# Designed miniproteins, single chains, continued (5): the designs that were tried, part 75

Each design is a single chain, and the fold is of that chain. pLDDT is the mean over its residues in the fold that is shown.

## One batch from the design tools (miniprotein)

Design m18746
Fold by ESMFold2-Fast:
Structure m18746 (fold): chain A 61 residues (1-61)
Amino acid sequence: ATVSTLVTLIPASNEALRDRTLAALRAEAAEAGVELRIEEREVEIDGKRYLEVTATLTTPA
C-alpha cells in the first residue's frame, strides 16, 4: 500500500471553500478507490485564522 499526505490551508471565514474542498477530496478518493482520512485543525498565522486540512490517502498495493 502507498500512503500520500496533502495539507491545505483555507481561510477559516470561507466555509464554502472548505465544504467544496472536502467534497472534492471525498469524491476523488471514492473514484480512485483509495481510503481517505481527513483531519482539520484551526491555526492562526499573522493574526489571521486558517483551517489546516490534512488529507491522508491510502492506495492498495
Scores: mean pLDDT 80

Design m18747
Fold by ESMFold2-Fast:
Structure m18747 (fold): chain A 66 residues (1-66)
Amino acid sequence: MEAAEALKERLEELGTFSKEQIEFIQKLYEEIEKEASKDPSKTEELNEEAAKKFKELLEKEEKKKE
């Protein structure tokens, strides 16, 4: 059930992300799981929001030093 744990393992295998970035993403998905547990009907919306934040993280990394 741990989406955050599965995501962390997958990100570590890719080797693309720093430890700090992986920790940030893991926390993001832990919050999504927590909120989904309170209101399962919002799970789809929460997953969509998480995907958007992950995309923003990747975009901001490319803009660092700009």
Scores: mean pLDDT 67

Design m18748
Fold by ESMFold2-Fast:
Structure m18748 (fold): chain A 75 residues (1-75)
Amino acid sequence: MSEEQLKEISEKYGVPLETLKEFAKQGYSLEEIEELAKRLGEDKRFEEALKEAEALLAAGASAEEARAALEKALA
């Protein structure tokens, strides 16, 4: 998986590249990351969870905590 592929998904669905890179580090496949980005980009309810995950990462929380917040929004 290349950073350029993640950047294209980021630009297509409006999801931050850094968030997609963290999912790649957690072992998500390119297909899983694109599906996640699509859901986040289409559903305004998931935008709030994305902002919370970004705030957690900015505050020094682990990628695992940010991932858990996004996975909860997808459920």
Scores: mean pLDDT 72

Design m18749
Fold by ESMFold2-Fast:
Structure m18749 (fold): chain A 90 residues (1-90)
Amino acid sequence: SPLDRVKRALRAAIHYFELKAKRSKDPEEQKFYKEYAEKLRTILDELEKNPSPEVLRRAVELFEEIAKKSKDPSIKNFAKYARELFREAL
């Protein structure tokens, strides 16, 4: 289902961001990935407990913010893809 794809994308993004936070030697980059990993985990937890259009809209907004603020082209592209996937699940 679209919702299952959204949940898998969230889990993948969280793990990737946590890994980047742990491996980065740049304090600003580490802080960025750690902060957004925590925000994404909050969305995933809310979505698993009580899936709602409001939670999905907040996820779209969060990925739009990640796409805008990230300096990594791969992260920007993934965030844009995830944003569209989440809109499809609405």
Scores: mean pLDDT 82

Design m18750
Fold by ESMFold2-Fast:
Structure m18750 (fold): chain A 75 residues (1-75)
Amino acid sequence: SHMTQQQIQQLADQKAQELVALAESEGRPDLGEQARSAVSTIKSYSIDQGLSVEQTQAYLDALTDHFRTQLAAAK
C-alpha cells in the first residue's frame, strides 16, 4: 500500500542518516557513502518487491550489522 511505501521510505531515510553520521564521526565518510547507497538499494528493492515494513527492517538490520563489522575492521 502507499502507506507501507511511506513507512519504508521513512525507515530507510532514518537508517541512512544514522549510518552516515556514525561513519563521519569515525572519520570514514567513504563508509558513509557506501551505507547511503546500500540503504537506497534496500529501499528500492523493498518497494519494487512489495515487501513489508518488517521485512525491510530485517534487511536494514543486516546492513547495520555488516556496516558495524566494516567500521570495526577499519581501526
Scores: mean pLDDT 85

Design m18751
Fold by ESMFold2-Fast:
Structure m18751 (fold): chain A 76 residues (1-76)
Amino acid sequence: LSVGAQLYLFHLLDTDKDGKIDKEELKAFLESLGRTPSDEEIEAIIKRADKDGDGYIDFDEFLEFLNSPEGRRLLL
């Protein structure tokens, strides 16, 4: 994905426009892709992407995750 496409995707996920993706927004996104993630899967993804340990994914953390093999597998 181009940086512009990744930014657009982040903005689609960030429905509250607070600059962060929370657990509910991530779950809704994965469900829109036809997935049925468990709470444990969502928490694992957040912990993998969230380097600061604040329980949220910001744009920089989201970019790092999407450029990982795990993040690419979720979107492709």
Scores: mean pLDDT 69

Design m18752
Fold by ESMFold2-Fast:
Structure m18752 (fold): chain A 97 residues (1-97)
Amino acid sequence: SLLEEAKKKEKEGIEAFKKGNTLEAIEKFREAAELYKKIEETKGRAEAIENFIKGLKALGEGNYDEAEKHFQKVLENEEASEELKELAKEALKVLGK
């Protein structure tokens, strides 16, 4: 199903990120977000993933204040997965937040 494919891509993104493959993680998260957007009930989950991607990009560019804002939006998103929230919390710790 579309939902199962979206979940699979999100898991692949999380695993890639845990292995330090940030660019692969971003690609998998983009695929997951696009699939979640096609499902009415998971549009908020897509928004959480898009904020995580924006946070990672800002972090890579040295835009630490923008990275913090985006990771905080992931934590405030009730539809975000617990695994994605844990990654956002770890990123905020690295930023000293």
Scores: mean pLDDT 88

Design m18753
Fold by ESMFold2-Fast:
Structure m18753 (fold): chain A 61 residues (1-61)
Amino acid sequence: MEHARKAAEAAAKGDSEAARRHALEAAQTPGGREHAREVALEYAKKGDAAGAAGAWDAAQA
């Protein structure tokens, strides 16, 4: 579940390689995709579009 937040943080900083790596790790964890969707909504509510996109990518990987 930590990987979904790290994917969001990396995406917000423009580190696409780290964002992708953390997204894949989050998707492979049981419940990780559902948690990634929650993280994406949290970042979207804060107006952080890049962070939201990174977390959403983890939900779909």
Scores: mean pLDDT 74

Design m18754
Fold by ESMFold2-Fast:
Structure m18754 (fold): chain A 85 residues (1-85)
Amino acid sequence: SEELIEETIKRIEEVLDTESDPRRIAVNIANILLEVLPKLSPEEREELKRRAKALIEERLGKDSPLARALIAAIDSITQQILAEA
C-alpha cells in the first residue's frame, strides 16, 4: 500500500538522520527492506526501491561508498525476495 511505502521511506530517512555508523545504517535499512518487501506487490516493490535509492543518493551523495553499497544491497535484497516468491 502507499501508506506502507511512505512509512518505510520515513523509517529509512530516520535511520539516515539518527545513525552515523555505516554498518548500523546498512543493517537497519536491510532489516527494514526484508520486513516490508514481501508485503508489497511487484509494482510497489519497484516504487519503494526507486524512492529508497533516490533518498540515499540525496542524503549521502551518489559518489559516497556507503550510498553505492546501500543501493547495491537494495537491488540484491529485492532480487532475492522475487526469486523466493
Scores: mean pLDDT 80

Design m18755
Fold by ESMFold2-Fast:
Structure m18755 (fold): chain A 101 residues (1-101)
Amino acid sequence: DLSSLSDQQLQQLKAQLQAEIARLLEEARRRYRGLSPEEREEVERRARFLQENLNLSPEVAFVVAVELLEVEKGDLSANRRIAQAIQNEGTLKGIDLVLSR
């Protein structure tokens, strides 16, 4: 329960989740550089759609868009990275709501 955590604990958790998102983003950027021009354009379109329709941050939308393409290529482990990115962003939004009280 985020509301039962101290502001110090919430800030520490926020820093950890931001670091995890940054790691996933770095991995996604490495994969993106290995993609064809057509695949990169598809990632960019999907990331924009995810930002506009699921209210994901640019960073998380990009991670999800890259990792969805990896799933489509048969790397089912990409599903775990998608879930982690979305879950971490949801928790960060929850922390920001509690800290704004």
Scores: mean pLDDT 88

Design m18756
Fold by ESMFold2-Fast:
Structure m18756 (fold): chain A 71 residues (1-71)
Amino acid sequence: SAAANAALGALAKAVAASGKADATKMEEAIRALQAAGASPEALARVAAASKTGDAELTERAGVYAYIDASS
């Protein structure tokens, strides 16, 4: 969906902004994924990954949430 695609784009920007997850942009990306229809479980994984400071782990969790929202 267009909403899920936009949410994934927001997540990519949040991760890429400084080579690490930016907390404010990450919060916005999580809200966009929630609005697109991602499950609570998928959103929890993104939130948990963002707390680690690992940009790649956070991006992978975000892709899972995008797939979930798109299903």
Scores: mean pLDDT 72

Design m18757
Fold by ESMFold2-Fast:
Structure m18757 (fold): chain A 89 residues (1-89)
Amino acid sequence: DMVDRIRRAVDYVRQGRYSDAVDVLQQFVSRPTAVVMVRDMAVSRSRGDSDDDIVRQMQRTYQRIQNGDPDMQQRIQQAQQVLNTPVTV
């Protein structure tokens, strides 16, 4: 169930476990898409939105992505570029 995976990702974001949230979402979306969704979850969390509100927001975000929303497509492309850039310490 996609809703259950979104809810699990929200729980991970609440715990600051962003990589785990991305991994859960990667089961049904691409990695760049998962990164965008996790960032939106973190932003909603920082505004004080409840977990249930964030789950509902992410369901709408997923529908926008599936419908080819240009803003979502651009953000996913930007996330893909960042993920393709090696990070050196």
Scores: mean pLDDT 81

Design m18758
Fold by ESMFold2-Fast:
Formats: sequence, C-alpha cells, structure tokens
Structure m18758 (fold): chain A 81 residues (1-81)
Amino acid sequence: SGKELKEKLEKEIEELTKKGVEAAKNGDITAAIGYILSLIGLGFDVRLLKEKGVLSEEDAEKLLKLIEEGIKKILEELKKQ
C-alpha cells in the first residue's frame, strides 16, 4: 500500500541522513556527498510516485520535506570542515 511505501521511504531517508551526517562529521566528504546524491535521487522517485498516484500528495510532501531537511543537515556539517 502507499502507506507501507511511505513508511519504508521515511526509514530510508532517516538512515541516509544519519549516515551522511556521520560521514560529514568524520571528514569523509566523498561519502557525505554520496548520501546527499542518494537523497536527491529519492526525492526524484517520490515526485514520480506522487505523479503516478502511488503516494498521496500529503505523504509525498512529508517525504520531500524530510529529504530537504536531511540534505540541509549534511550540508551544515560539511560547512564546518
């Protein structure tokens, strides 16, 4: 179902964000950028799933906000290097 997919995507976004922040804090710039690119890719997939009606507009907007916040957190840690 769309709700099960949303839960799976939320967990993936949270995991990628955590790993990206940890990589940035450890000075692993290449890994941190890799996690940002993975989050951008998920954002593209979320938009496509919304257009196809697989995700509701509300669920898609929540996921896109989590992706944006995740990218911002990784970038903020990278700026400290």
Scores: mean pLDDT 89

Design m18759
Fold by ESMFold2-Fast:
Structure m18759 (fold): chain A 87 residues (1-87)
Amino acid sequence: MERKERLIREIAELTGMDEEAVRRFFEKHGLSEDELERIVEALKRGPEEALRWARENGDFVTELLAGLKLFNEAMKEAIDRLEERRK
């Protein structure tokens, strides 16, 4: 597998996004393999740590992805709490 495809898969796994959606996003924005590797290393620290690191280093793409992961986690927790209260 090409390095780019492996990095896209790792980002999808770390963020909980669909692999095809991740691939389309990065292709649309023309991100390099080195940029993808940087994003993967940042996200491996966890979404809150990745967000802090991205803000400190001016990495807008990592900041956006970490923020999206935190938003998705918060939304899932809210939905789970609503479903739990309905039973």
Scores: mean pLDDT 73

Design m18760
Fold by ESMFold2-Fast:
Formats: structure tokens, C-alpha cells, sequence
Structure m18760 (fold): chain A 61 residues (1-61)
């Protein structure tokens, strides 16, 4: 139902935030390559897009 879609969206956004926080720390420490940084940014963006999709599904309930 609506609650399940919202929970999935929230979990995806939490994971995206964790990735962005980890990326920020790795960049500040100089412990990440440009390619790895690009991949982490892409993963966070993908999770955020998926969360938006599940939020739209919740609106249809």
C-alpha cells in the first residue's frame, strides 16, 4: 500500500545520503579517485530517482 512505497522511498533516500556523506569524507581525506567519486555520485542519483518513483506510486494509492 501507500505506506510500503513511502517506506521504500525513505530507505532509498537514507542510502543515498549515506553514500553522499561517505563521498564527502573520502574527498576531504583525498582517499578517492575521480572515477570512484563519479560512480558514487551516480549511485546516489540513481537511488534518489528510484525514491521519486516510489513516492509517485504512493500518490496513486
Amino acid sequence: GKEEFLKIAEELLEKAREIREELRELKEKGEISDLEAELMEGMAALLEGMAGYFRKLAEKE
Scores: mean pLDDT 85

Design m18761
Fold by ESMFold2-Fast:
Structure m18761 (fold): chain A 56 residues (1-56)
Amino acid sequence: EDEEVIRYLREELGLSEEAARNFVLAGKDFGLTPEEIKRIAELGVRRARETRAALA
């Protein structure tokens, strides 16, 4: 269910409800499963931290 993935993104990854919802919608558009959406979000957060560290 979309609500479970949205809560995961909000509570575990620190996304806002709006950002989490938009991420899930985009993932569904790409044909991703809920498990794949969570995994990609985790990778995206890690990558964002790496990029931020490299730029700052």
Scores: mean pLDDT 77

Design m18762
Fold by ESMFold2-Fast:
Structure m18762 (fold): chain A 65 residues (1-65)
Amino acid sequence: MRLSSIGASALAELRRVLPQATEAQLAALERAIRDKDLAGLRALLESLGVPAELVDGVLAAARKV
């Protein structure tokens, strides 16, 4: 499954809040969202220095996918 519409929307949000994130980091985040690995997604966002408020927002968005 490509998730092109949903994944692209999530990646656009991540790029907006993490404009300096690398392609590899964004790919890892997309994979966690696709696999519904919310714990892994949180750990990745925390390792990137994302504020807790934005982490919660991303997890809420991932839950809708």
Scores: mean pLDDT 68

Design m18763
Fold by ESMFold2-Fast:
Formats: sequence, structure tokens, C-alpha cells
Structure m18763 (fold): chain A 57 residues (1-57)
Amino acid sequence: SERRKRALELAMELGVTPEQAQRLVDAIEEAVKNGAIPEEDFERALRVAARHLRAQQ
């Protein structure tokens, strides 16, 4: 989907690897589907998770 493609591109721009981006987007999509986070917070959650992964490198 276009949204997923944009999310992957955003994560990679934030410095995570393509493999990490794929896993992060999958995890956050599942969290939104399960109601753990609101859909409007998807991008914010992605940015926070990507920053944390980057810091661990």
C-alpha cells in the first residue's frame, strides 16, 4: 500500500536499515489494528521506535 511504502521510506530516512524498517512498520501496524495505539499516532510511534533503534546502534 502507499501508506506502508511511505512509512518504510520515513523509517529509512530516520536511519534504520530496510530490514528494521519492515519489522517496525509491521509491529506498529499490528499495534494499531489491535487498538494498542490510535491510528493518528502511527507516524509518531514509528518515529519514536526508529530513534530508539538508531540509538542502540
Scores: mean pLDDT 80

Design m18764
Fold by ESMFold2-Fast:
Structure m18764 (fold): chain A 79 residues (1-79)
Amino acid sequence: NAQKEAEDAAKAAIGAYERAFTAPPHLRPSLEVAARLWLTVAQILDPELAKETARKLADMAEKHGDTELAEFYRRVAEE
Protein backbone atom coordinates (compact mmCIF):
# COMPACT_ATOMS: atom_id res chain seq x y z
CA ASN A 1 0.00 0.00 0.00
CA ALA A 2 1.05 3.65 -0.47
CA GLN A 3 1.68 4.20 3.26
CA LYS A 4 4.06 1.23 3.44
CA GLU A 5 5.85 2.42 0.29
CA ALA A 6 6.21 5.92 1.79
CA GLU A 7 7.69 4.46 5.00
CA ASP A 8 10.13 2.34 3.00
CA ALA A 9 11.16 5.39 0.94
CA ALA A 10 11.71 7.45 4.11
CA LYS A 11 13.89 4.70 5.61
CA ALA A 12 15.86 4.45 2.35
CA ALA A 13 16.50 8.21 2.39
CA ILE A 14 17.84 8.10 5.96
CA GLY A 15 19.94 5.01 5.21
CA ALA A 16 21.50 6.54 2.10
CA TYR A 17 22.29 9.72 4.02
CA GLU A 18 23.93 7.81 6.90
CA ARG A 19 26.03 5.85 4.40
CA ALA A 20 27.07 9.10 2.68
CA PHE A 21 28.88 10.23 5.86
CA THR A 22 30.60 6.87 6.47
CA ALA A 23 31.59 6.25 2.82
CA PRO A 24 34.76 7.46 1.03
CA PRO A 25 34.47 11.12 -0.11
CA HIS A 26 34.14 10.24 -3.81
CA LEU A 27 30.92 8.27 -3.11
CA ARG A 28 29.29 10.94 -0.91
CA PRO A 29 27.70 13.01 -3.75
CA SER A 30 26.02 9.91 -5.26
CA LEU A 31 24.67 8.78 -1.89
CA GLU A 32 23.39 12.30 -1.12
CA VAL A 33 21.56 12.29 -4.47
CA ALA A 34 20.06 8.88 -3.55
CA ALA A 35 18.86 10.29 -0.20
CA ARG A 36 17.20 13.25 -1.95
CA LEU A 37 15.52 11.01 -4.54
CA TRP A 38 14.07 8.73 -1.85
CA LEU A 39 12.87 11.79 0.08
CA THR A 40 11.13 12.99 -3.11
CA VAL A 41 9.35 9.62 -3.43
CA ALA A 42 8.21 9.94 0.22
CA GLN A 43 6.93 13.49 -0.48
CA ILE A 44 4.75 12.19 -3.34
CA LEU A 45 3.31 9.34 -1.24
CA ASP A 46 3.05 10.98 2.21
CA PRO A 47 3.98 14.69 2.51
CA GLU A 48 3.73 14.72 6.33
CA LEU A 49 6.03 11.71 6.72
CA ALA A 50 8.44 13.35 4.26
CA LYS A 51 8.53 16.53 6.40
CA GLU A 52 9.35 14.44 9.48
CA THR A 53 12.03 12.57 7.51
CA ALA A 54 13.52 15.88 6.27
CA ARG A 55 13.70 17.07 9.89
CA LYS A 56 15.65 13.92 10.82
CA LEU A 57 17.97 14.42 7.83
CA ALA A 58 18.58 18.02 8.95
CA ASP A 59 19.53 16.81 12.45
CA MET A 60 21.91 14.25 10.94
CA ALA A 61 23.52 16.87 8.70
CA GLU A 62 24.05 19.14 11.73
CA LYS A 63 25.73 16.28 13.65
CA HIS A 64 28.11 15.78 10.72
CA GLY A 65 28.94 19.52 10.56
CA ASP A 66 27.17 20.14 7.24
CA THR A 67 25.35 23.36 8.14
CA GLU A 68 24.35 24.20 4.54
CA LEU A 69 22.74 20.79 3.97
CA ALA A 70 21.08 20.97 7.40
CA GLU A 71 19.48 24.32 6.42
CA PHE A 72 18.31 22.80 3.12
CA TYR A 73 16.51 19.92 4.87
CA ARG A 74 15.08 22.28 7.53
CA ARG A 75 13.56 24.33 4.71
CA VAL A 76 12.08 21.18 3.11
CA ALA A 77 10.54 20.23 6.50
CA GLU A 78 8.89 23.69 6.81
CA GLU A 79 7.32 23.57 3.32
Scores: mean pLDDT 79

Design m18765
Fold by ESMFold2-Fast:
Structure m18765 (fold): chain A 88 residues (1-88)
Amino acid sequence: NVQLAVRDALVALGVPEAEAQAIAAIAAAAVEGDFELADRLLKLLERYSPDERSVRIARLVYEALKENPNLSTEEAVEVAREAWREVA
């Protein structure tokens, strides 16, 4: 389950739970090729999240998965970890 794996990885790295859930939902939508849903979820996070670091992680995850959709769960988790490292 991409959404659970990405959420748990981001929470373990210190991303707030609500933002980690939102980023995981964006990643899951993008992996399934639903870029319209992924974009809508990203715009909602940008509008309502007080955590600018989480918003930057979400943007990086979205752009990376847009170029490489249909990744495995483990590959999607690594994309999220790389995004976190870039904004840390």
Scores: mean pLDDT 86

Design m18766
Fold by ESMFold2-Fast:
Structure m18766 (fold): chain A 111 residues (1-111)
Amino acid sequence: SDYEKALELIKKAEELIKKAEKETDLEKKLELLEEALELLEEAYKLALTLDDEKKKELLERLRELLERLLELAMELLKEITDKELLLRAIGLALRAIGLLLDIELELKKLE
């Protein structure tokens, strides 16, 4: 089931975000958040295949996790001095913002 697959991806992404919250190494923290975002992007694609009730449930949960991920990415942007890591963190933040905008537009269609 696409619903069950999306829930498993969301669960794994939440675990990675929790690990990132505790991680003190900036590069490792970035890697955890990049992996979490890939899982959330895949879960979003699956959510779009579902009926409106299940879609809304998953999109609301995705929004919450993406907001947490974006907060952590913004904290990284304040701490990173390495140019390569900074560009990766900027890319992560922009991708997360884009996905949040897509989710907000989809949620408005369900009203």
Scores: mean pLDDT 91

Design m18767
Fold by ESMFold2-Fast:
Structure m18767 (fold): chain A 82 residues (1-82)
Amino acid sequence: LSEEELKELSERFKRLLEERLKDVPGFKGVESAEVSVIDGVAVVTRLRLAWAVPEPSEEARDAISVAVNQALNEVNEELAKK
């Protein structure tokens, strides 16, 4: 994959996270989200999220884990179609 393709995959991952976390109380946005591809599989290499509160709730942290896994699965499905 080219550097531009990795940037595009990272932007897609970021957008998927924003969409999945938009209804989580206190979530303000994704500051940075990066993925790399190892052996044809996308993996998260960096993640920074913005919150309206000093620390997210335990329920919000669980929502993050679910959203990350689901967004990463969608990125991997798109990668497999190429």
Scores: mean pLDDT 80

Design m18768
Fold by ESMFold2-Fast:
Structure m18768 (fold): chain A 55 residues (1-55)
Amino acid sequence: ALEDLKKKLEIALENGDITEEEYEKLLKLWEEIEKTPDRKKQEELRKEMTKIYES
């Protein structure tokens, strides 16, 4: 859930695996995924998260 995602992202931020900017972007993308009923848009947002997280 969102709380588990936040905790994982905070750990990644603390370890330097992501930046504060990436952390904010990932949280925003997750919020947008939850709010959108469009599966194609959800897939696009998930791909964007993956690009940020794995960069």
Scores: mean pLDDT 75

Design m18769
Fold by ESMFold2-Fast:
Structure m18769 (fold): chain A 82 residues (1-82)
Amino acid sequence: SMKEKAAEEIREFGEKATERLVERARELGASEEEIEEIRRILEEATKEAVELAKEGKISQAAATLAGGVLRAIGLLEDRRLA
């Protein structure tokens, strides 16, 4: 079904985003605690987005995942004191 396919695509994008942001965090010298927080944010956003996609709320699912990515990026930026 279209909803099932959308949910699978959202899950895949969320997993790839998590892998890439975690790798970037490691390159920037993030602590294991900070890396775990990034994973938690992205996993929660991905889970919520997948459920929204299953309901056919594809735009809301995409926005939720994007919001999670932006929050994770914000944590990496907060490590840079100006």
Scores: mean pLDDT 84

Design m18770
Fold by ESMFold2-Fast:
Structure m18770 (fold): chain A 71 residues (1-71)
Amino acid sequence: MSPEEQARLSIEAARRLVEEIRENPELSEREVAVLLTAAEIHAIAAAISGDEEEARELIREGREAAERALA
């Protein structure tokens, strides 16, 4: 797998996890924390593979989604 392919797949995985946090109102506080942590891990993997800008944006969006879910 090329670094570009790894970055793309990691960004896609992070995005799906952030969308789950945004779209699922039934998530517990623990489930939100687990999904956010997984999204951040995938975003960090994408940044290491060369997609730092998109990774940074997804971490920001994930944190905002988690704050809204727990409000």
Scores: mean pLDDT 84

Design m18771
Fold by ESMFold2-Fast:
Structure m18771 (fold): chain A 74 residues (1-74)
Amino acid sequence: SLAERYRERGLTTIANLVEGLDFALEKKDIERAERLLQQLEKVVASTPLTPEERADVEKTIEDYRKKLEELKKS
């Protein structure tokens, strides 16, 4: 899974948030997904990442934003 790949890279907090986001989106829990996405964005902003890791995580955040917006459109 995506979370497992982040965990393998030592990005445990990001991995846990990604796992939580996947679960919230699967359950269509919009409120929880929004809170977890905000938390993920804050963690990424404050985490020292390589340029490659940052690009990968930013793409992940954009993908979650799109999924969340699609769910909100019902």
Scores: mean pLDDT 85

Design m18772
Fold by ESMFold2-Fast:
Structure m18772 (fold): chain A 60 residues (1-60)
Amino acid sequence: MAEAEELRRRAEELAREGRLEEALRLYSQAFDIANKEDGALALELFERGAEVSRRLREAR
């Protein structure tokens, strides 16, 4: 299985549920894996993680 893709899907589900801290951790882990194999996926994960991080800072 593509571990980065599984982590991405879980992070998306957590972000949708408002579990932003957990989602951000999974996006970060998925980015670390993808960044070594698939730059396009890594960029997408970075952008999604940045959005979740912004929402987390605003929510407090």
Scores: mean pLDDT 77

Design m18773
Fold by ESMFold2-Fast:
Structure m18773 (fold): chain A 72 residues (1-72)
Amino acid sequence: SKEAELEAFSEELLRRAEEERRRLVAEGRDEREALAEATARAEAEAARKALELGLLSPEEAAEAEARLAAIA
């Protein structure tokens, strides 16, 4: 199902977000800032996938992108 595809994608994103957080911290970013950026990036990618699958509105996807833009 589309929901199962989004769930599997989100699980992969959570793994990548933890790796990204660790990379950002290793590069000298603050731990809270690194977590916030990695989380916002994962949320934006999940929103894009959900929009692609028809499980999210364009407005909801735009909100996730706006959150990432505010942090990055």
Scores: mean pLDDT 80

Design m18774
Fold by ESMFold2-Fast:
Structure m18774 (fold): chain A 65 residues (1-65)
Amino acid sequence: MEEELKRKIEELKEEAKRLGLEVVKVEGDTIYVSSGLEDVLKSSAALIRLMAKGWEKGLSVKVAP
């Protein structure tokens, strides 16, 4: 369980980096990402894709405040 969760989190972190999103923290099954991208359209598209990938893995993605 813990090992599989870590694997899924690592995969989602790699996807976030590929999409230009910075992972600011991980809490349980939830990954928090920075919305520091200047282009709001690119930021929104990247976030939606990451949320979809997270959903497939049973993980949650949220934007850090």
Scores: mean pLDDT 74

Design m18775
Fold by ESMFold2-Fast:
Structure m18775 (fold): chain A 58 residues (1-58)
Amino acid sequence: SEIEELKEKGAEAGLNRDIEGAIEYARKLGEKLKELGNESGAEAAYYSAERAEEEAAK
């Protein structure tokens, strides 16, 4: 599943402290979840991207 692959890649990027990758995969996941009508999941994914951007700004 594309959603499962994006979740796995996002989690892997987070574990590896790959901030750019974490932001990219979280945004892609949010977009796909929003397309599927999963607003709650999309919001969580966008929140993950926002957290990663905040960490990058530190």
Scores: mean pLDDT 79

Design m18776
Fold by ESMFold2-Fast:
Structure m18776 (fold): chain A 70 residues (1-70)
Amino acid sequence: AEKLKEEIEKLLEELERLLKENSPVEEIHKIEDEIQELIDKLPDDEAKKMSKEVAERFKEFLEEYNDEVL
């Protein structure tokens, strides 16, 4: 579980970088899919907590970098 959370954190950092750099939407969606796949591997209670945290951080990234496709 802890290693999955670390990988999710790394993917969130990569997602922020891609949004900041105005990267192609296909690269952004690929990272989103990878994050969701890792969340799906977590136990149910941890998956719910992580999904909420990821959604909150993703919202902050979108507000900061204003990506219209996400």
Scores: mean pLDDT 75

Design m18777
Fold by ESMFold2-Fast:
Structure m18777 (fold): chain A 68 residues (1-68)
Amino acid sequence: TVTFTPEQEKILRELLKIMKEALDKYDEVDGVGISEAGRKAYELLKQGKVDEARKAADEILKKSTIHH
């Protein structure tokens, strides 16, 4: 089992919330790209790289705002 600090748990909850909202509400969102970014953020949190996990969360938000 992976152990997180309270700050890491907060970031993980925010990442899951962002991914769910993006998938449910944005027609033009790249769902595969969001899933990949979420996976990377989770892996970074498991490694204790909180700043890098935040960067991955920013990528999820960036993908949710891109239109073709």
Scores: mean pLDDT 62

Design m18778
Fold by ESMFold2-Fast:
Structure m18778 (fold): chain A 70 residues (1-70)
Amino acid sequence: MEEERKKLLDEGRKALASGDYERAVELFQKALELDPNDIRALNLLATAYLKLGDFEKAQELIKKAIELSN
């Protein structure tokens, strides 16, 4: 399970780097299905939504990440 989650985060980061933001969203969402409180995955998903122009969804995710890190 941990190895699968790490692979999803790595694949998502590669998708972000290549400009495939929709795929990055899917991969980071799958990582969050495995660990809903993964602050790193929440921040990466927010970044992908910002790249897609979905500012409202990105703000929701950033807020959740801040609440979990406090």
Scores: mean pLDDT 84

Design m18779
Fold by ESMFold2-Fast:
Structure m18779 (fold): chain A 60 residues (1-60)
Amino acid sequence: DIDELFKKLDVNGDGVIDGSELHFVGGLWGDKITDVIKEADKDGDGVIDFDEFKEYVKKK
């Protein structure tokens, strides 16, 4: 389940995932995660929040 996966990747429990952890998820969903990253990290912080991530992944 996406909720479970995101929770495990978010070891900090902040509700966000940094670029390193996103790379693992990107390998699982591929191109979709790249689109989410571009939208969520407009600030260039290289992190993505659960809300943005789930929006695109759930679309699947």
Scores: mean pLDDT 61

Design m18780
Fold by ESMFold2-Fast:
Structure m18780 (fold): chain A 86 residues (1-86)
Amino acid sequence: SEREKYLKGVEELIEMAKKRGSELVAKMAEEAKEKIEKGDPEGLDLAVVVGRVLARIDENPDMSEEEVRRLLEEARERLAELKARA
C-alpha cells in the first residue's frame, strides 16, 4: 500500500539521521512517522523536509548543530506558511 511505502521511506530517513548523529533531524523524522501512522498529511511534508536537510548535511558534513537547527526551523516556517495559504 502507499502508506507502507511512506512508512518504509521515513524509517530509512530515521536510520540515516541517527547514523549522522543528527538528533534534531532524527526527532523530526520520528515525528513524521507518527503523523503518517495517524494518517496526518503533515507527516509527508515533514518527511520531505528531513530528506532535504539530510541532503544538505551530506553536501556539508561539517555543518554545526546550530546550522542544522536553523535549517529545520526555516523549513518548518515554510510549511506553516503553506498550511496557512491552504
Scores: mean pLDDT 80

Design m18781
Fold by ESMFold2-Fast:
Structure m18781 (fold): chain A 94 residues (1-94)
Amino acid sequence: GASLDEQISKLKELVEQLKNSTNDDEIISLADELHSLLEEAVKSTSDIDKILELIKLLQEALKVALKKASNTDAILKLIGLILQAMGLEIELSS
């Protein structure tokens, strides 16, 4: 329904914010929001194709953030979220 499309739109907005961020605290905050949105979407829908779309957008955002992250805490948090997103993609695409 419309709700999932709204979640995808919000995720795309967060991806854009992450691409423009230059601050580790902002990167961490945006990563947390993206993780929470994906977790909510996975819990609220059985549309696997839409979940995979959200995971791909999250992975893109996290990879961009990794290139901008400068402190160890931000880097480790982003790596953890990338691994989580990859795990979900493997499970859902198998």
Scores: mean pLDDT 75

Design m18782
Fold by ESMFold2-Fast:
Structure m18782 (fold): chain A 73 residues (1-73)
Amino acid sequence: MSEEEWGEAELALVRMMLALAKNFLKQGKKDEAIKVAEEAIKRAETIRQRYPSLQAEADDLIAEAKKILEEAK
């Protein structure tokens, strides 16, 4: 697997984490939603720094995760 293919895999993982965080939020599990969203932001920030070609997608996921955090507070 190439380094860019690893970046795409990491990005897919962040997308799955955000789906999980949204599901926790809908279930009223705010603490779990916050924890997953915070980890998703950290991973997406690493992706944007390491893979310039994925920066736009990573930025979109960071924005989505921050929205989840705002709704969970």
Scores: mean pLDDT 83

